# Designed miniproteins, single chains, continued (3): the designs that were tried, part 102

Each design is a single chain, and the fold is of that chain. pLDDT is the mean over its residues in the fold that is shown.

## One batch from the design tools (miniprotein)

Design m11536
Fold by ESMFold2-Fast:
Structure m11536 (fold): chain A 60 residues (1-60)
Amino acid sequence: AAMAARRAELRANQEKQAASLTPEQYLKMGYDEELARKLAENKVTTPEQFAEIVRELKEK
């Protein structure tokens, strides 16, 4: 419970930081336009979310 509350607070700070990333910045990091757009649209904050989006695009 206590650890979960702390992680939630840290995650909120990471989400605020991630909100500063634009599709253009993801594109500069070597991602495809579609992937960059999906990452910015979903406000990716964790490696798990990133992997899920990559997997979804590979399936499609």
Scores: mean pLDDT 64

Design m11537
Fold by ESMFold2-Fast:
Structure m11537 (fold): chain A 78 residues (1-78)
Amino acid sequence: SMDDLLAQFRELLEEARELSKAAVENKASPILLARLTVLESAAYFTIRVIERGGMTESQAQQELEILRGQLEALKKEL
């Protein structure tokens, strides 16, 4: 459901924020911090688009998979 997808996007956003906080505390490179900021912004704005009815469940699922892949790649580089 769209509500389940929204919950998953909110969890992804929170995980990205926690990772960003840890990256700052561990003095990660400026480029990695910038990539985390872009990911956080993408997740935040996707949530806003979904809340306004601007995305189908199929589109939301596809975007969630893309952002999850990006988050996992960033975790491996930190």
Scores: mean pLDDT 88

Design m11538
Fold by ESMFold2-Fast:
Structure m11538 (fold): chain A 66 residues (1-66)
Amino acid sequence: SSVDALATLIQRRMGISPSTARRIAQMIHRDQVITPRQLADDLGISQSTASTILRRLSDMGLVTIG
């Protein structure tokens, strides 16, 4: 599926766990605009860490930071 392909890409490029990559891929599949708060809340991480992740995803052209 498109979500599985995106999760694999994120896992490979970001070096994160398969489960975390899948959660991010599901979020991107719904909305390409994601805020640090939304990502932090979904992953159970700090907004600072979420901002770093979103910047890397944005650099890859996968998401727009809201």
Scores: mean pLDDT 86

Design m11539
Fold by ESMFold2-Fast:
Structure m11539 (fold): chain A 81 residues (1-81)
Amino acid sequence: MEQEREDTIRYVAEKLREIGALDAILLVLKRKGYSREEINEIAKKMKEDKDYLRKLVESIRKDVLPIEQPAVDELIAELEK
């Protein structure tokens, strides 16, 4: 169980370097139990509404893993400009 989780974290860290902060947010939502349909609707809103994206990121910030935190923080900094 714990080793499998550790392997998943390493895989996610590798992919975050390739796919960026938006995909990191979608991975957090998937871990929190959101359905594919819910994630697709959220992804659409994230692309169309920067205020929605900012509020969403703020709401999940405490649920982000340490390995994902830098990508999420970078996105928040970009949205605050």
Scores: mean pLDDT 66

Design m11540
Fold by ESMFold2-Fast:
Structure m11540 (fold): chain A 66 residues (1-66)
Amino acid sequence: GPALEVGDEVVVEGKSSDGGTVTIRGTVVQLEGDTVGIRGVDEKTGAEVGILGSRAAIEAMVKAVL
């Protein structure tokens, strides 16, 4: 897929603790080596969420780059 860059707006989908789907709309705020950081909002609750993970794990969760 296209390389993520700091400032990219993304939609990410993951699994919640109850096995449901959680959707987060956010911005890439950190790219350091293999580490990607996203800051966004949970679309269901409106809560601010930070995600930090490996590039492969984050890319697997990215549904769209806006």
Scores: mean pLDDT 77

Design m11541
Fold by ESMFold2-Fast:
Structure m11541 (fold): chain A 70 residues (1-70)
Amino acid sequence: DDTIKLNLRIQQLLNQAKGYRRKARGYLDVADLLRAAGDEEGAAYYEKLAQEYRDKAQDLEKEANRLRES
């Protein structure tokens, strides 16, 4: 059933994206703590890591949306 396979693929992409979103949130929380402590360079490092994971999540979400709309 092609519909079942498509739905499984969409769910896999969205679940992976959620994982990346959670990881990005964790890095942003660390960045906030470091900035509050006066470590602007450490905060910037973790903000960059968070952005990388947000970008990965967004790419997966875009792929899932393309599959859903096809």
Scores: mean pLDDT 88

Design m11542
Fold by ESMFold2-Fast:
Structure m11542 (fold): chain A 80 residues (1-80)
Amino acid sequence: KTMAELLAEILLETAEILEEEGYDKKVVEKLREAAERLLAGESFVDVMSELFSSLSEEEREKVAEIGDEISKEKREELEA
């Protein structure tokens, strides 16, 4: 997988977890939109910069926390 595809998967899984937790739907939608843009071949730097600038500090922390957990899980999966 490309780095963009891997990052898109992390964003989509983060969005699913946030949706299951009943977190703000606008944040979930922004994560899904960012993942779709990455899969469409847009620059990951531009997509991620725009995503994070659109989120509050609290929203960024929440996304980073879950995203880091998923990233670690994906890393372990690739090692297996």
Scores: mean pLDDT 78

Design m11543
Fold by ESMFold2-Fast:
Structure m11543 (fold): chain A 83 residues (1-83)
Amino acid sequence: MEKIEELRKEFAEKVRKDVYDVLLKLGIPEDEARKIADEFAKLVYEGKFDEAIRKARSLGLPEVAEVIMHYAAEYVKKLAELE
C-alpha cells in the first residue's frame, strides 16, 4: 500500500518536470507551463493516467500526452515489481 503511494509521488514528480520542459520548448510562458505541469502531476499522483492523456489531447498538446503515455507504461512495470 505505502509503496504504491511512493511510486505515484515519484511518477508525479517526473511528469511535472518533463511536462514543464516540453511546454517551455513549445513557447508556453513559465507561469502557465508550471500551472499546467502541476495539474498533470496531480492527475498522475491520483493514478488517473487516462484522464491526463485525454486532457493533454483536448488542450492540443500531443507531446504532453506522449510523455504521460511513456510514464504510464513505466508505472505499470514498476507496480508489477512491488511486493
Scores: mean pLDDT 83

Design m11544
Fold by ESMFold2-Fast:
Structure m11544 (fold): chain A 79 residues (1-79)
Amino acid sequence: SEEDIEAIVAAARADPERAVRRLREFKARFELTPRQRAYIDALIERIEARDYEGLRAVLRELAEEDPEFLRALEAVVVP
């Protein structure tokens, strides 16, 4: 949802290092599809670039393609 997207963006903006660390840990620990792994890599790239508009765009693509995975990532990234 847009609420999940904005929660992730807010969390990443508040603590980008924590957000990247949490995404890397999640990617390392859980079995993910190649597509889900690619989404995590794209999110990390946008956060490291401090490109929050790019982050929001990737999250909107994810919301269309895999809304359940977006919900999982919200639980991972948002404190």
Scores: mean pLDDT 89

Design m11545
Fold by ESMFold2-Fast:
Structure m11545 (fold): chain A 85 residues (1-85)
Amino acid sequence: MDDALEQIAKRKQEERERHRMEEELEILDRLSLQGLIVQKYRDADQPAQVGKLVALSELHESIAAKDKVDEGKQKELDQLKAKWL
């Protein structure tokens, strides 16, 4: 039966997706917060946490790009900082 082969393929796909996300996050390393979080999760080897890093860096970028302080987004960013730093 093909269960073992399917499980190996799924694992390799998840590994490739994690590496791809890590490469994208390195582009955001100019942000000190982003650099610290990337290093922390790379050391932990936690692919699920990489998704949280993407969300955090996207939120940070959206706040910086708009030149307007959105109190809701600012609060969310502060909560993520407290939780993950």
Scores: mean pLDDT 60

Design m11546
Fold by ESMFold2-Fast:
Structure m11546 (fold): chain A 94 residues (1-94)
Amino acid sequence: MSAEEKLKELAEETLERLKKAKTIEEIDQAVLSYYMRVADLMRTENVPLEVVEEVHEELKERAKEVLPEDIYKYVEKLLDSVLEGLRKDAERLA
């Protein structure tokens, strides 16, 4: 499996976890797990930030379609924070 395929699979796994989440803590854990694993892929497999940003945007779009509006608003804020963190991590790796 390519690094990009692994990243897309991770995004799909994260979306499924968000759909099944019953508590705010489960949402936080799903998003934190996503952040940590994407950061690891960027570091170990040299995934370009551009690819990470594309997959991240697709995840946000899909989440908006499948999650209740109030839950999505919370998830969107967390995902935006994750993307900012990943951008800062990429700057340190460059």
Scores: mean pLDDT 83

Design m11547
Fold by ESMFold2-Fast:
Structure m11547 (fold): chain A 103 residues (1-103)
Amino acid sequence: EPVLVLTEEQFKELLEFFKELGIKVEVEELYKTDDLEKALEKLKEIAREESLKQLEEGKFPFQLLLIVKTEEGVYTVLKIKLSGGSDEQKAEALKKLHELVKK
């Protein structure tokens, strides 16, 4: 399954896109490392834990896990929570994510 790894510039562009759609964005920093493989492993660990919690609680928040590479060469694992917007705006958000994943 493709993991979204963005530059700081791509991440800022994504956040601006969500704001233009009227989607409220909350960003939580979960992990930092200078090793991409460690960042990917941590993201997969968190994704499994979040999926189990969602299944147990029956709550499915619209959220994303991704990695941002800073200019300093640090990889940051982020959780982005999305709230508000219409189903149409959420569909546009998913299209943008699919475009970023195809690279």
Scores: mean pLDDT 76

Design m11548
Fold by ESMFold2-Fast:
Formats: sequence, structure tokens, C-alpha cells
Structure m11548 (fold): chain A 100 residues (1-100)
Amino acid sequence: SETRERILQLLDEVIEILKKLKALSADNPEFQKVIDELIEQVNKLKEAVEKGDFETAKEILRKIRELLVKAYDLARDNPEVQKLIDEVDEKLSEIAELLN
């Protein structure tokens, strides 16, 4: 499915940004913990999408978005980090549209 391939591409792009966020925040263990949880949830979302389990995918996406809000709040004194989080949110919004 073209839709499934697009979602998986967007999820891979999200993982790369999350890895960059983790590397940029080595001195912030609270933030790193949230990013690690985000990476774990994104990998679970990839598995659900690959299996065609879109109901589970939607539930995982909701949890990812809640974790992303926590990450944004933890980065409130770092605008460069917040900008990368905004890029993740834009990709997650596209994924949400593709999941219907």
C-alpha cells in the first residue's frame, strides 16, 4: 500500500529526529527518558502499521502525542530543541491524516 509505505517513511524520519534530540540533550536525563519512551512507542507504531493493525496504531499515536507534549515542556528553555519537536509533530499530524 502506498499509504502504508508513506507512514513507514514518516516514522523512520521521526526516529532520526528523536535520535538527534537525544544526542543534543545528553545533560538532561529527564528529557532523554521521555525521548527513549518516544522511540519505543514509535517502534511499536511501526510494528502495528506493518501488521495492518490501524486501531492499535491510532492508540499508540495518541500516546506518542502525549509524550511529545511532555518533551516540548521539558525543552521550554531550548528553542532549537523545540523546533525539532515541532518537526516531529508535523510528521505525526501527517501520519494521523493517513491513518484516518
Scores: mean pLDDT 89

Design m11549
Fold by ESMFold2-Fast:
Structure m11549 (fold): chain A 78 residues (1-78)
Amino acid sequence: DKIASILSDDELALLNALPTLDKNNTGLISKDELLLAAKSLGIDDATANDLFKKIDKNGDGFISFDEFVDFVTQLLKN
């Protein structure tokens, strides 16, 4: 699995949940929303923080739709 070589199973589960976190359709997911989702899935804060750092390249504390798509595209290319 190409994705599993870069992400843990927990990070992959959290990544798959990201589209469901933007319930307001703003195109932005905050770090706090990601941490809450991780808690609901039984994933630790360290794993959620590591995933957030991998996606949030501009360091603004939000994951944009563009950052999410870019990250997924990079995973698929490997």
Scores: mean pLDDT 70

Design m11550
Fold by ESMFold2-Fast:
Structure m11550 (fold): chain A 72 residues (1-72)
Amino acid sequence: MKALVIGKVPTSQAEKLLAAVREVAEKHGGEVRSVTVGDTTYIAALVPLEAAEEVVQAMRDAGGTVLKVIPL
């Protein structure tokens, strides 16, 4: 089972958040994608379901806002 974790962060903080989320995702064999729209960067992490909470925590600790967690 997998989960899709979607978050957003101000673009000025995007590098820090992406680094933190990528570290968690890579540890669990997941993937991270991002898109920047103006002053906001959106991040999507596809990880094993068991890793979803760790990704949520990494986003939160880096000053991001978690928008959705979708079990797949």
Scores: mean pLDDT 85

Design m11551
Fold by ESMFold2-Fast:
Structure m11551 (fold): chain A 73 residues (1-73)
Amino acid sequence: APSDMELLRATFLRAADLARERGLDEVAARLRQIAAAQTVEQQQQLFRQLADWLRQHGLVAEFTAILREVAAA
């Protein structure tokens, strides 16, 4: 069975693919970086950096929509 870390990584990769399909290439790239992180601490730091970037660019609503879609799949 896949580990919790493998499932979490797969979830970020699915979110990255959906972001790319919606034309959010920078969001997709940042989500791929989070998925590639080797530690939980690095994943959390990269996710905080993504959250800050999303606020600066007014993309919080679009990102929330992507997360809802991935969670429903």
Scores: mean pLDDT 82

Design m11552
Fold by ESMFold2-Fast:
Structure m11552 (fold): chain A 91 residues (1-91)
Amino acid sequence: SAALEEAFARLDAALERVAAVGTPELTARLQAFRESLLRAAAEGADADELLAQIDAVIETADYLVEHWEDLDDEEKEELLRETAERIAAIS
C-alpha cells in the first residue's frame, strides 16, 4: 500500500541519519530491523501493526542519533533489544 511504501521511505531516511553519525555495527542492527519488517509485510502482517513498528524504529533511531554521546552501551543495547522484541511479536 502507499502508506507502507511511505513509511518504509521514512525508515530509510532515518537509517541514513544514523549511518552519518553512528557506528557500522549500529547501522547494521537497524538495517536488520528494516529487513525483518519487510519480511513481516511480505508474510501478511497487519498493516496498522507494521506502521506502528516502523514508527517505533524511526523514533528509536532518531533518539539514538540525538543522545548517542549521552547513552552508555547498556542503555543503547536495551533500546535495540526492546525494538527487536516488538518486531518479532508481529511476525
Scores: mean pLDDT 83

Design m11553
Fold by ESMFold2-Fast:
Structure m11553 (fold): chain A 80 residues (1-80)
Amino acid sequence: MLTPEELREELIKAIREITKGKLSDEQAEAVFLIILENRDDKEKAIERIMELAKRFGVPLTKEEIEKIVDKALEIIDKHE
């Protein structure tokens, strides 16, 4: 089982790889916290992340955000 710190590092790394480094580590952390809060509601997670990305001024597409959510949920579920 991953520690919370190891899970955080793995999620930040995955989000940054998907976004090709468009997000900082702190911005990627904010994104995965939204995913954790909305684990059972993928559409709500996507909408909240889109709003957050707009606030950051980072151009993320809905397709990139869907890929982030899917990958983050895969990582979280693997380390139950």
Scores: mean pLDDT 79

Design m11554
Fold by ESMFold2-Fast:
Structure m11554 (fold): chain A 83 residues (1-83)
Amino acid sequence: LKGDAERGKEVFEKYFASSAKYKGKGGTKLPDLTNAGKEYSEEYILELLKNPEKFGKNPVLPKMGEILEEKEIEDLVAFLKTT
């Protein structure tokens, strides 16, 4: 995947800042994503965002694939993979 990490940061701040943690910022409803890009593959992160219930995460959260366009999800994955 080749997403835009800067745009992915904007997507993260808009939709996830109140629900997920990244580098000490954000909410508690989603898993801490601080190390996700270092520990997980692009494919794993993409699947986690589209189908979080498969990973035993908060199952009441809507699937990101239903909220975000495919390009926005790719951009978000690129952001999480950027060190």
Scores: mean pLDDT 62

Design m11555
Fold by ESMFold2-Fast:
Structure m11555 (fold): chain A 118 residues (1-118)
Amino acid sequence: SAERKALLKELFKEFVGSKEIVEKYYSTLSEEEIKKLQESQKEDGSFPVLPLEENPPEASEELEIVSTALSSLILYFAYLDGYDIDLNKLLKSFDYVLSHIPDNEELKEAKAEVKASL
């Protein structure tokens, strides 16, 4: 619905709307936590919902999309820092997010850079 699309845009802006927000979350993670995050990826490329805010049941899909975007960008920063990241799985997570928010420039750029590395 239009209301759910508006909610997705607001959640995206709040939690993944800037490199500074993503970098803040990334900087708090240990190498072990980055490995666990990578291992938590689902078969469809999505990631489990993160405790970003109050999670009403009606917003679970929107929260999963935003959590996948944040998790994929965290793993992308880890990849740029030389961590051993599965680039095919990373691309799958980008494709999951872009299927819901196709105009996100940061994810498009990250996807292009990862593809160029394969």
Scores: mean pLDDT 78

Design m11556
Fold by ESMFold2-Fast:
Structure m11556 (fold): chain A 92 residues (1-92)
Amino acid sequence: SAEEKLAEAEELVVKANEALKKAEAALAAGDYEAAIKHAKEAKKAAEKALEAAREALKEATPEQVPKAVGVAIGAIGLIIEAEMIIKKAEEA
């Protein structure tokens, strides 16, 4: 159901944010290997969140659409941030 896919997407966004915070902390500490590892984990979780949000949109009621769109936009932002951390760590 759209509700189940939205809940899945929201949980994956939380996981992506937690991994991203670990990646940012590792990058700040000069631990580039850990930064890349955690950023890749964040990207994977965010990509799964985006897919779950897209699946939710296919079955969403009009009332659920704004939330599903918001989660999808948030997931895209997390993918971009994770890729930026990977690039910064690889350039160091």
Scores: mean pLDDT 89

Design m11557
Fold by ESMFold2-Fast:
Structure m11557 (fold): chain A 83 residues (1-83)
Amino acid sequence: MIAELAELIAANAEKLLKEIEEARKYVEEEIEDEELKEVALRALEAAERLVEAAVAGDLAAVEEELARLRELFAEGKALQEKL
């Protein structure tokens, strides 16, 4: 499953990187909460690394960045609910 996911991410890399850049602009311009903004920026950095790892065929790095993203998304949701 990881290899199939990496292939799917790599096939959509340009679109995903563009979406990550748009999300980064939104976070920097629209999110005023400093803690939520920092978590969101770290999640976008991990997402970018995930795409890069998938393009490189580094399955271990794909798995590592996916785990990091899951953790950061959980943190972001908890902070978002507090706002």
Scores: mean pLDDT 80

Design m11558
Fold by ESMFold2-Fast:
Structure m11558 (fold): chain A 97 residues (1-97)
Amino acid sequence: MEARLYLFLASDVAGGVTLEGGFITEISSPEDVRALLRAAAEAGIALDPRVVELTPEEAEAFLARVRAAGPSNEASAAVAREFMAEKGAVPLAELLA
């Protein structure tokens, strides 16, 4: 199965503190998505119901924008929202089909 890169937007809600972050991970199967959802739930992390499929070049552009903004969870979340608006997003549920 061909591995693809996806951009996720996450919020840590554990202990009443909300920390947002954007991150990229490789998904090759629905099982990878289920493992990620389980890990997020165990960590008290909420994932946005939409994700963006990225090319390697787009993944590098994401990381470059985060670095330019000053690398932080807030900067990664802001850049992730920009990418979701610019590139189109798919429902996370479609990765489980």
Scores: mean pLDDT 75

Design m11559
Fold by ESMFold2-Fast:
Structure m11559 (fold): chain A 67 residues (1-67)
Amino acid sequence: SSIDDKIAKYKAEIQKLKKELENTEKKIKEAEKQGDYRSQAIYLASRTVLKGAIYFYEKVIKRLEEA
């Protein structure tokens, strides 16, 4: 169904965002280790955006499954 297609699409997007989040966590640790506070601040901001996007898509999926 059209709803099932949307759920599948958003689940795929969540998996992509989770991989990006994993890479961002590694970059935060590396920047911290090197004392690169500017890069660390950028990656911390990216982490916040990625977590927000994952949360948003998970909420959308839940609403579609409840409809």
Scores: mean pLDDT 89

Design m11560
Fold by ESMFold2-Fast:
Structure m11560 (fold): chain A 85 residues (1-85)
Amino acid sequence: MTPMQRLLRMTAQTLRGLALNESVEDLREAIDTLKELAKKLSPEDLQYLADLLEDALQQIRDQLSPEKLELLQELIDYLRKLAEE
């Protein structure tokens, strides 16, 4: 595992915790920050992060509001699209 992959794994775990425990507004702010940071990632690291977030979302889907589900799915879709550039 590369140092970047380790950081991305920690990032996905942090975002999972925010989705479960924090407000929709706090989750949105964290996602917006992550989207800006994601612009600096390689396509491989973007796909890795997206895969980690999809796995996390699958585990907690039933615990989230529809609004939080939409925000996380939009983030995953954004990361996938950015990786194709």
Scores: mean pLDDT 86

Design m11561
Fold by ESMFold2-Fast:
Structure m11561 (fold): chain A 115 residues (1-115)
Amino acid sequence: SHAAQGEAHEHIQQAMIALAQGDYEKAREYVAKALEALGYSEEEIEKALNSSPEEIAYKIVEMLSSLFTPEPSPNDPPFFRQLLAAFEAAKNKDYKATLEHIKALAPAIAAANAL
């Protein structure tokens, strides 16, 4: 539902901020909450709670890809280009680069939430 997608989006934003802060336990908790809001299985939720930071970043990319398609255009804000870079890294199984791109998105998310 739209409400569930909104809840998932909020949890994903909090997870990205937590990853950037190095708070990996908090990041796992927020990803687990986002997965629950989106109707993922109990197995996927439990896996997220036991995942590495790199695996959590990959899961964030999977959830974001399901919520919207990152289609670059000449007028795309830098945020969407950075998100596309995270998606491409995840697609290539470069989990370290996926984590770094997700961490790079956190300042823009924090700034948007401060407005």
Scores: mean pLDDT 78

Design m11562
Fold by ESMFold2-Fast:
Structure m11562 (fold): chain A 97 residues (1-97)
Amino acid sequence: EKKKEEEAEKLTSLAEEITRRGMLGIKYHGEEGAKRLIEGAKRILEYASEDLEAAKKVVNAMLEVLEEYKEETGEYGEEALEEVKKIGEEKLKKMEE
């Protein structure tokens, strides 16, 4: 399904960009930045929830960006990674039912 693959790629790229911006928010605003990133992640996953493959790609892309920047963001970056991973796993589990 080429069209669904293209949509998943675009959504994944958007999720990566938003997550990178969120990591900058943590770097400059600490705890407040982490809360905003987590809220953004929940919203992105809400939009991805119509397609399991798209949701999986979005979750994986976000986690990769969070891991890439967690050393620069310290404690709050680690907390954001852990929370986004938990939210993503729970969302994907519900979608696989």
Scores: mean pLDDT 76

Design m11563
Fold by ESMFold2-Fast:
Structure m11563 (fold): chain A 103 residues (1-103)
Amino acid sequence: SLREEAERLLREAIEAAREGDVEKALELLRRALELLTLVDISAAGAFFALAGAGALADAGDNERAAELLIRLAEGLLSGDEEAVREAVREGAAALIDSALAKS
């Protein structure tokens, strides 16, 4: 099923992020979210967390990017709505910080 394939991709994304392969984790998690949104469009909000992790990686903060990707993927795997919501909030903040990087 699409959900079983998405869950496999989420587990692979967690492993890639733990190994420090942030680019691979971002790609795997993006694919997982694409499949999840075909089942439930409310999962689309999680793309903000993915985009925020990408912004952190682009800024050279691969450790924070990996941590955000792991928490998002674990939340999605466990159905922990609060963990997913927290990751989305952190991702949105990272996107705002990236856009406002004027100091």
Scores: mean pLDDT 85

Design m11564
Fold by ESMFold2-Fast:
Structure m11564 (fold): chain A 81 residues (1-81)
Amino acid sequence: GEEVKAGQKKLLELAKDGNLDEAFDLFKELLLKKGVSQLDADINLGLMSLNYGVSLVAGKSEEEAILEAAELGVRLLQRHV
């Protein structure tokens, strides 16, 4: 719904600002608010974190890696809507 869209927009804005920690925290908060279990939220956060690390290993910039991780986070949030 509208609240999910607002959360997704905020997640991408935090990522564009290079705020990795706040983006990860918001992603987990949004999953928990949707009724995702603590374990499933942590697994999804782990996937977002893995994507970030893979982007860095592939030679992408820190800024690009953060944004790609957040974009995966948006897709993961949409799966739980």
Scores: mean pLDDT 83

Design m11565
Fold by ESMFold2-Fast:
Structure m11565 (fold): chain A 98 residues (1-98)
Amino acid sequence: LDIGEVIKELLELGLDGLTAIAVAQFLVYGSISGEEIVDVGLPIAERLLALERFLRALDENPDLSRAEALELGEELGLSRETAERILRAYKAFLEKHP
């Protein structure tokens, strides 16, 4: 997978730039790092950790209901709105790229 193409697709699916880069790194590399992100100050690093934990849980538990996934996202420190956007984009990407 070309990470630039994945980022473009995730942006088209409604993710913001930072979230799109983070989700793309997880989909391409299986983990999230700050290497592709210009500013990785402490608040961004904390958000990236929450994003990686959320995506890992979705990857390891494909049978999670929408409600369970959103609740998990909130427990990890993501807003319900952010968790919802990530869940939709992640599921849509996997359906197109099995």
Scores: mean pLDDT 77

Design m11566
Fold by ESMFold2-Fast:
Structure m11566 (fold): chain A 95 residues (1-95)
Amino acid sequence: MIEGELYIGNSDGSIGVGKAEIESDEKHVVARGEVTGAKPARGENVGITAVNDDGSIASGTGRVETDGKHAVVEGKDLTGNAIGATAVSAGARAL
C-alpha cells in the first residue's frame, strides 16, 4: 500500500478530500483514509477514477462508504491500468 489522495464527490456538488492508503493492481483499486468535507454516504454504483504516478487514468464503477470522517473506496474491473495509483476519486468526475 502507498499513501495518496482521496476525493469524495458529495451529492450537493461539494467534494471531500483526504489522504488514503491505496492498494491497486491493473483492474482493482482500494483506498482507505481520513477525509474532511465528505458527507456520510454509501454507494454501490459510483464513478471511480484512479490517477497513476505517470498521469495515466484508470476508471470504472465501484463502491464508496463514508461516515464523513473516514472513507473506503473500491473500484473493480477498471478500464485502464491502476498499478501505481496515487489518487482515487469516488462519485466525482475524472480528476
Scores: mean pLDDT 77

Design m11567
Fold by ESMFold2-Fast:
Structure m11567 (fold): chain A 78 residues (1-78)
Amino acid sequence: MIGTVTEETDTKLVEEFVATETGKYTLVVENPDSSATWKIKVYKNGELIEEFTTTAATVSVEVELEKGDVVTVTATKL
């Protein structure tokens, strides 16, 4: 699994990585409190590419990356 969210702050860096190969990647975010609503944002090379809101215990987001792309995932408690 890539990334976890903990309860202690409103916004957290969940995961940051560099794509080693071109292809489709699945990012998995774990929600530590399923009663809370979280806004998940996915950035590719500093640009916001995906944004969604979830109460699910685990969320998967699929992104297509080129080798060398930097991906950053953040989670904000609403």
Scores: mean pLDDT 70

Design m11568
Fold by ESMFold2-Fast:
Structure m11568 (fold): chain A 88 residues (1-88)
Amino acid sequence: TSELEERAREAEERAREAERAGDKIGAAEALVRLSNYLDDLGKYEEALEYARRAFELADSLPPDNFDAGSVAVGAAVNIVVIEKQLEK
């Protein structure tokens, strides 16, 4: 098992725990991290799905929430990068 696979599993577990706890910001942050590791692993379709979920979670929060805004920007950047990897 590579370090990237281990980090992806950890990020996935963190996302599940945050979602279970109702921590939308923590869940979105973990999903952005998971998306990044999946992109590094060449799992572009899965990476894109998680990046979109992270964006939707962060974007669902009030616009004055700085942490949510930062996560939304990060997720949006991931979406663009991963879509480029998929080469339409």
Scores: mean pLDDT 82

Design m11569
Fold by ESMFold2-Fast:
Structure m11569 (fold): chain A 57 residues (1-57)
Amino acid sequence: TEAEEEGARATAGLARHGGGVVTAEGDRFVGTAPNGERAVGRSSSLAGAGVAALGSA
């Protein structure tokens, strides 16, 4: 639940940076940019930062 809330919070942050979604998957977080590209990280912040960078291209 904590990891899922962390992913939801990162997703909300991405709305200001072109959008995207971050979800908790087991021991990692997976982020998906609006253009379909994905970033994976050990934390929601890393996955979210990766998605924001992808969405800015």
Scores: mean pLDDT 72

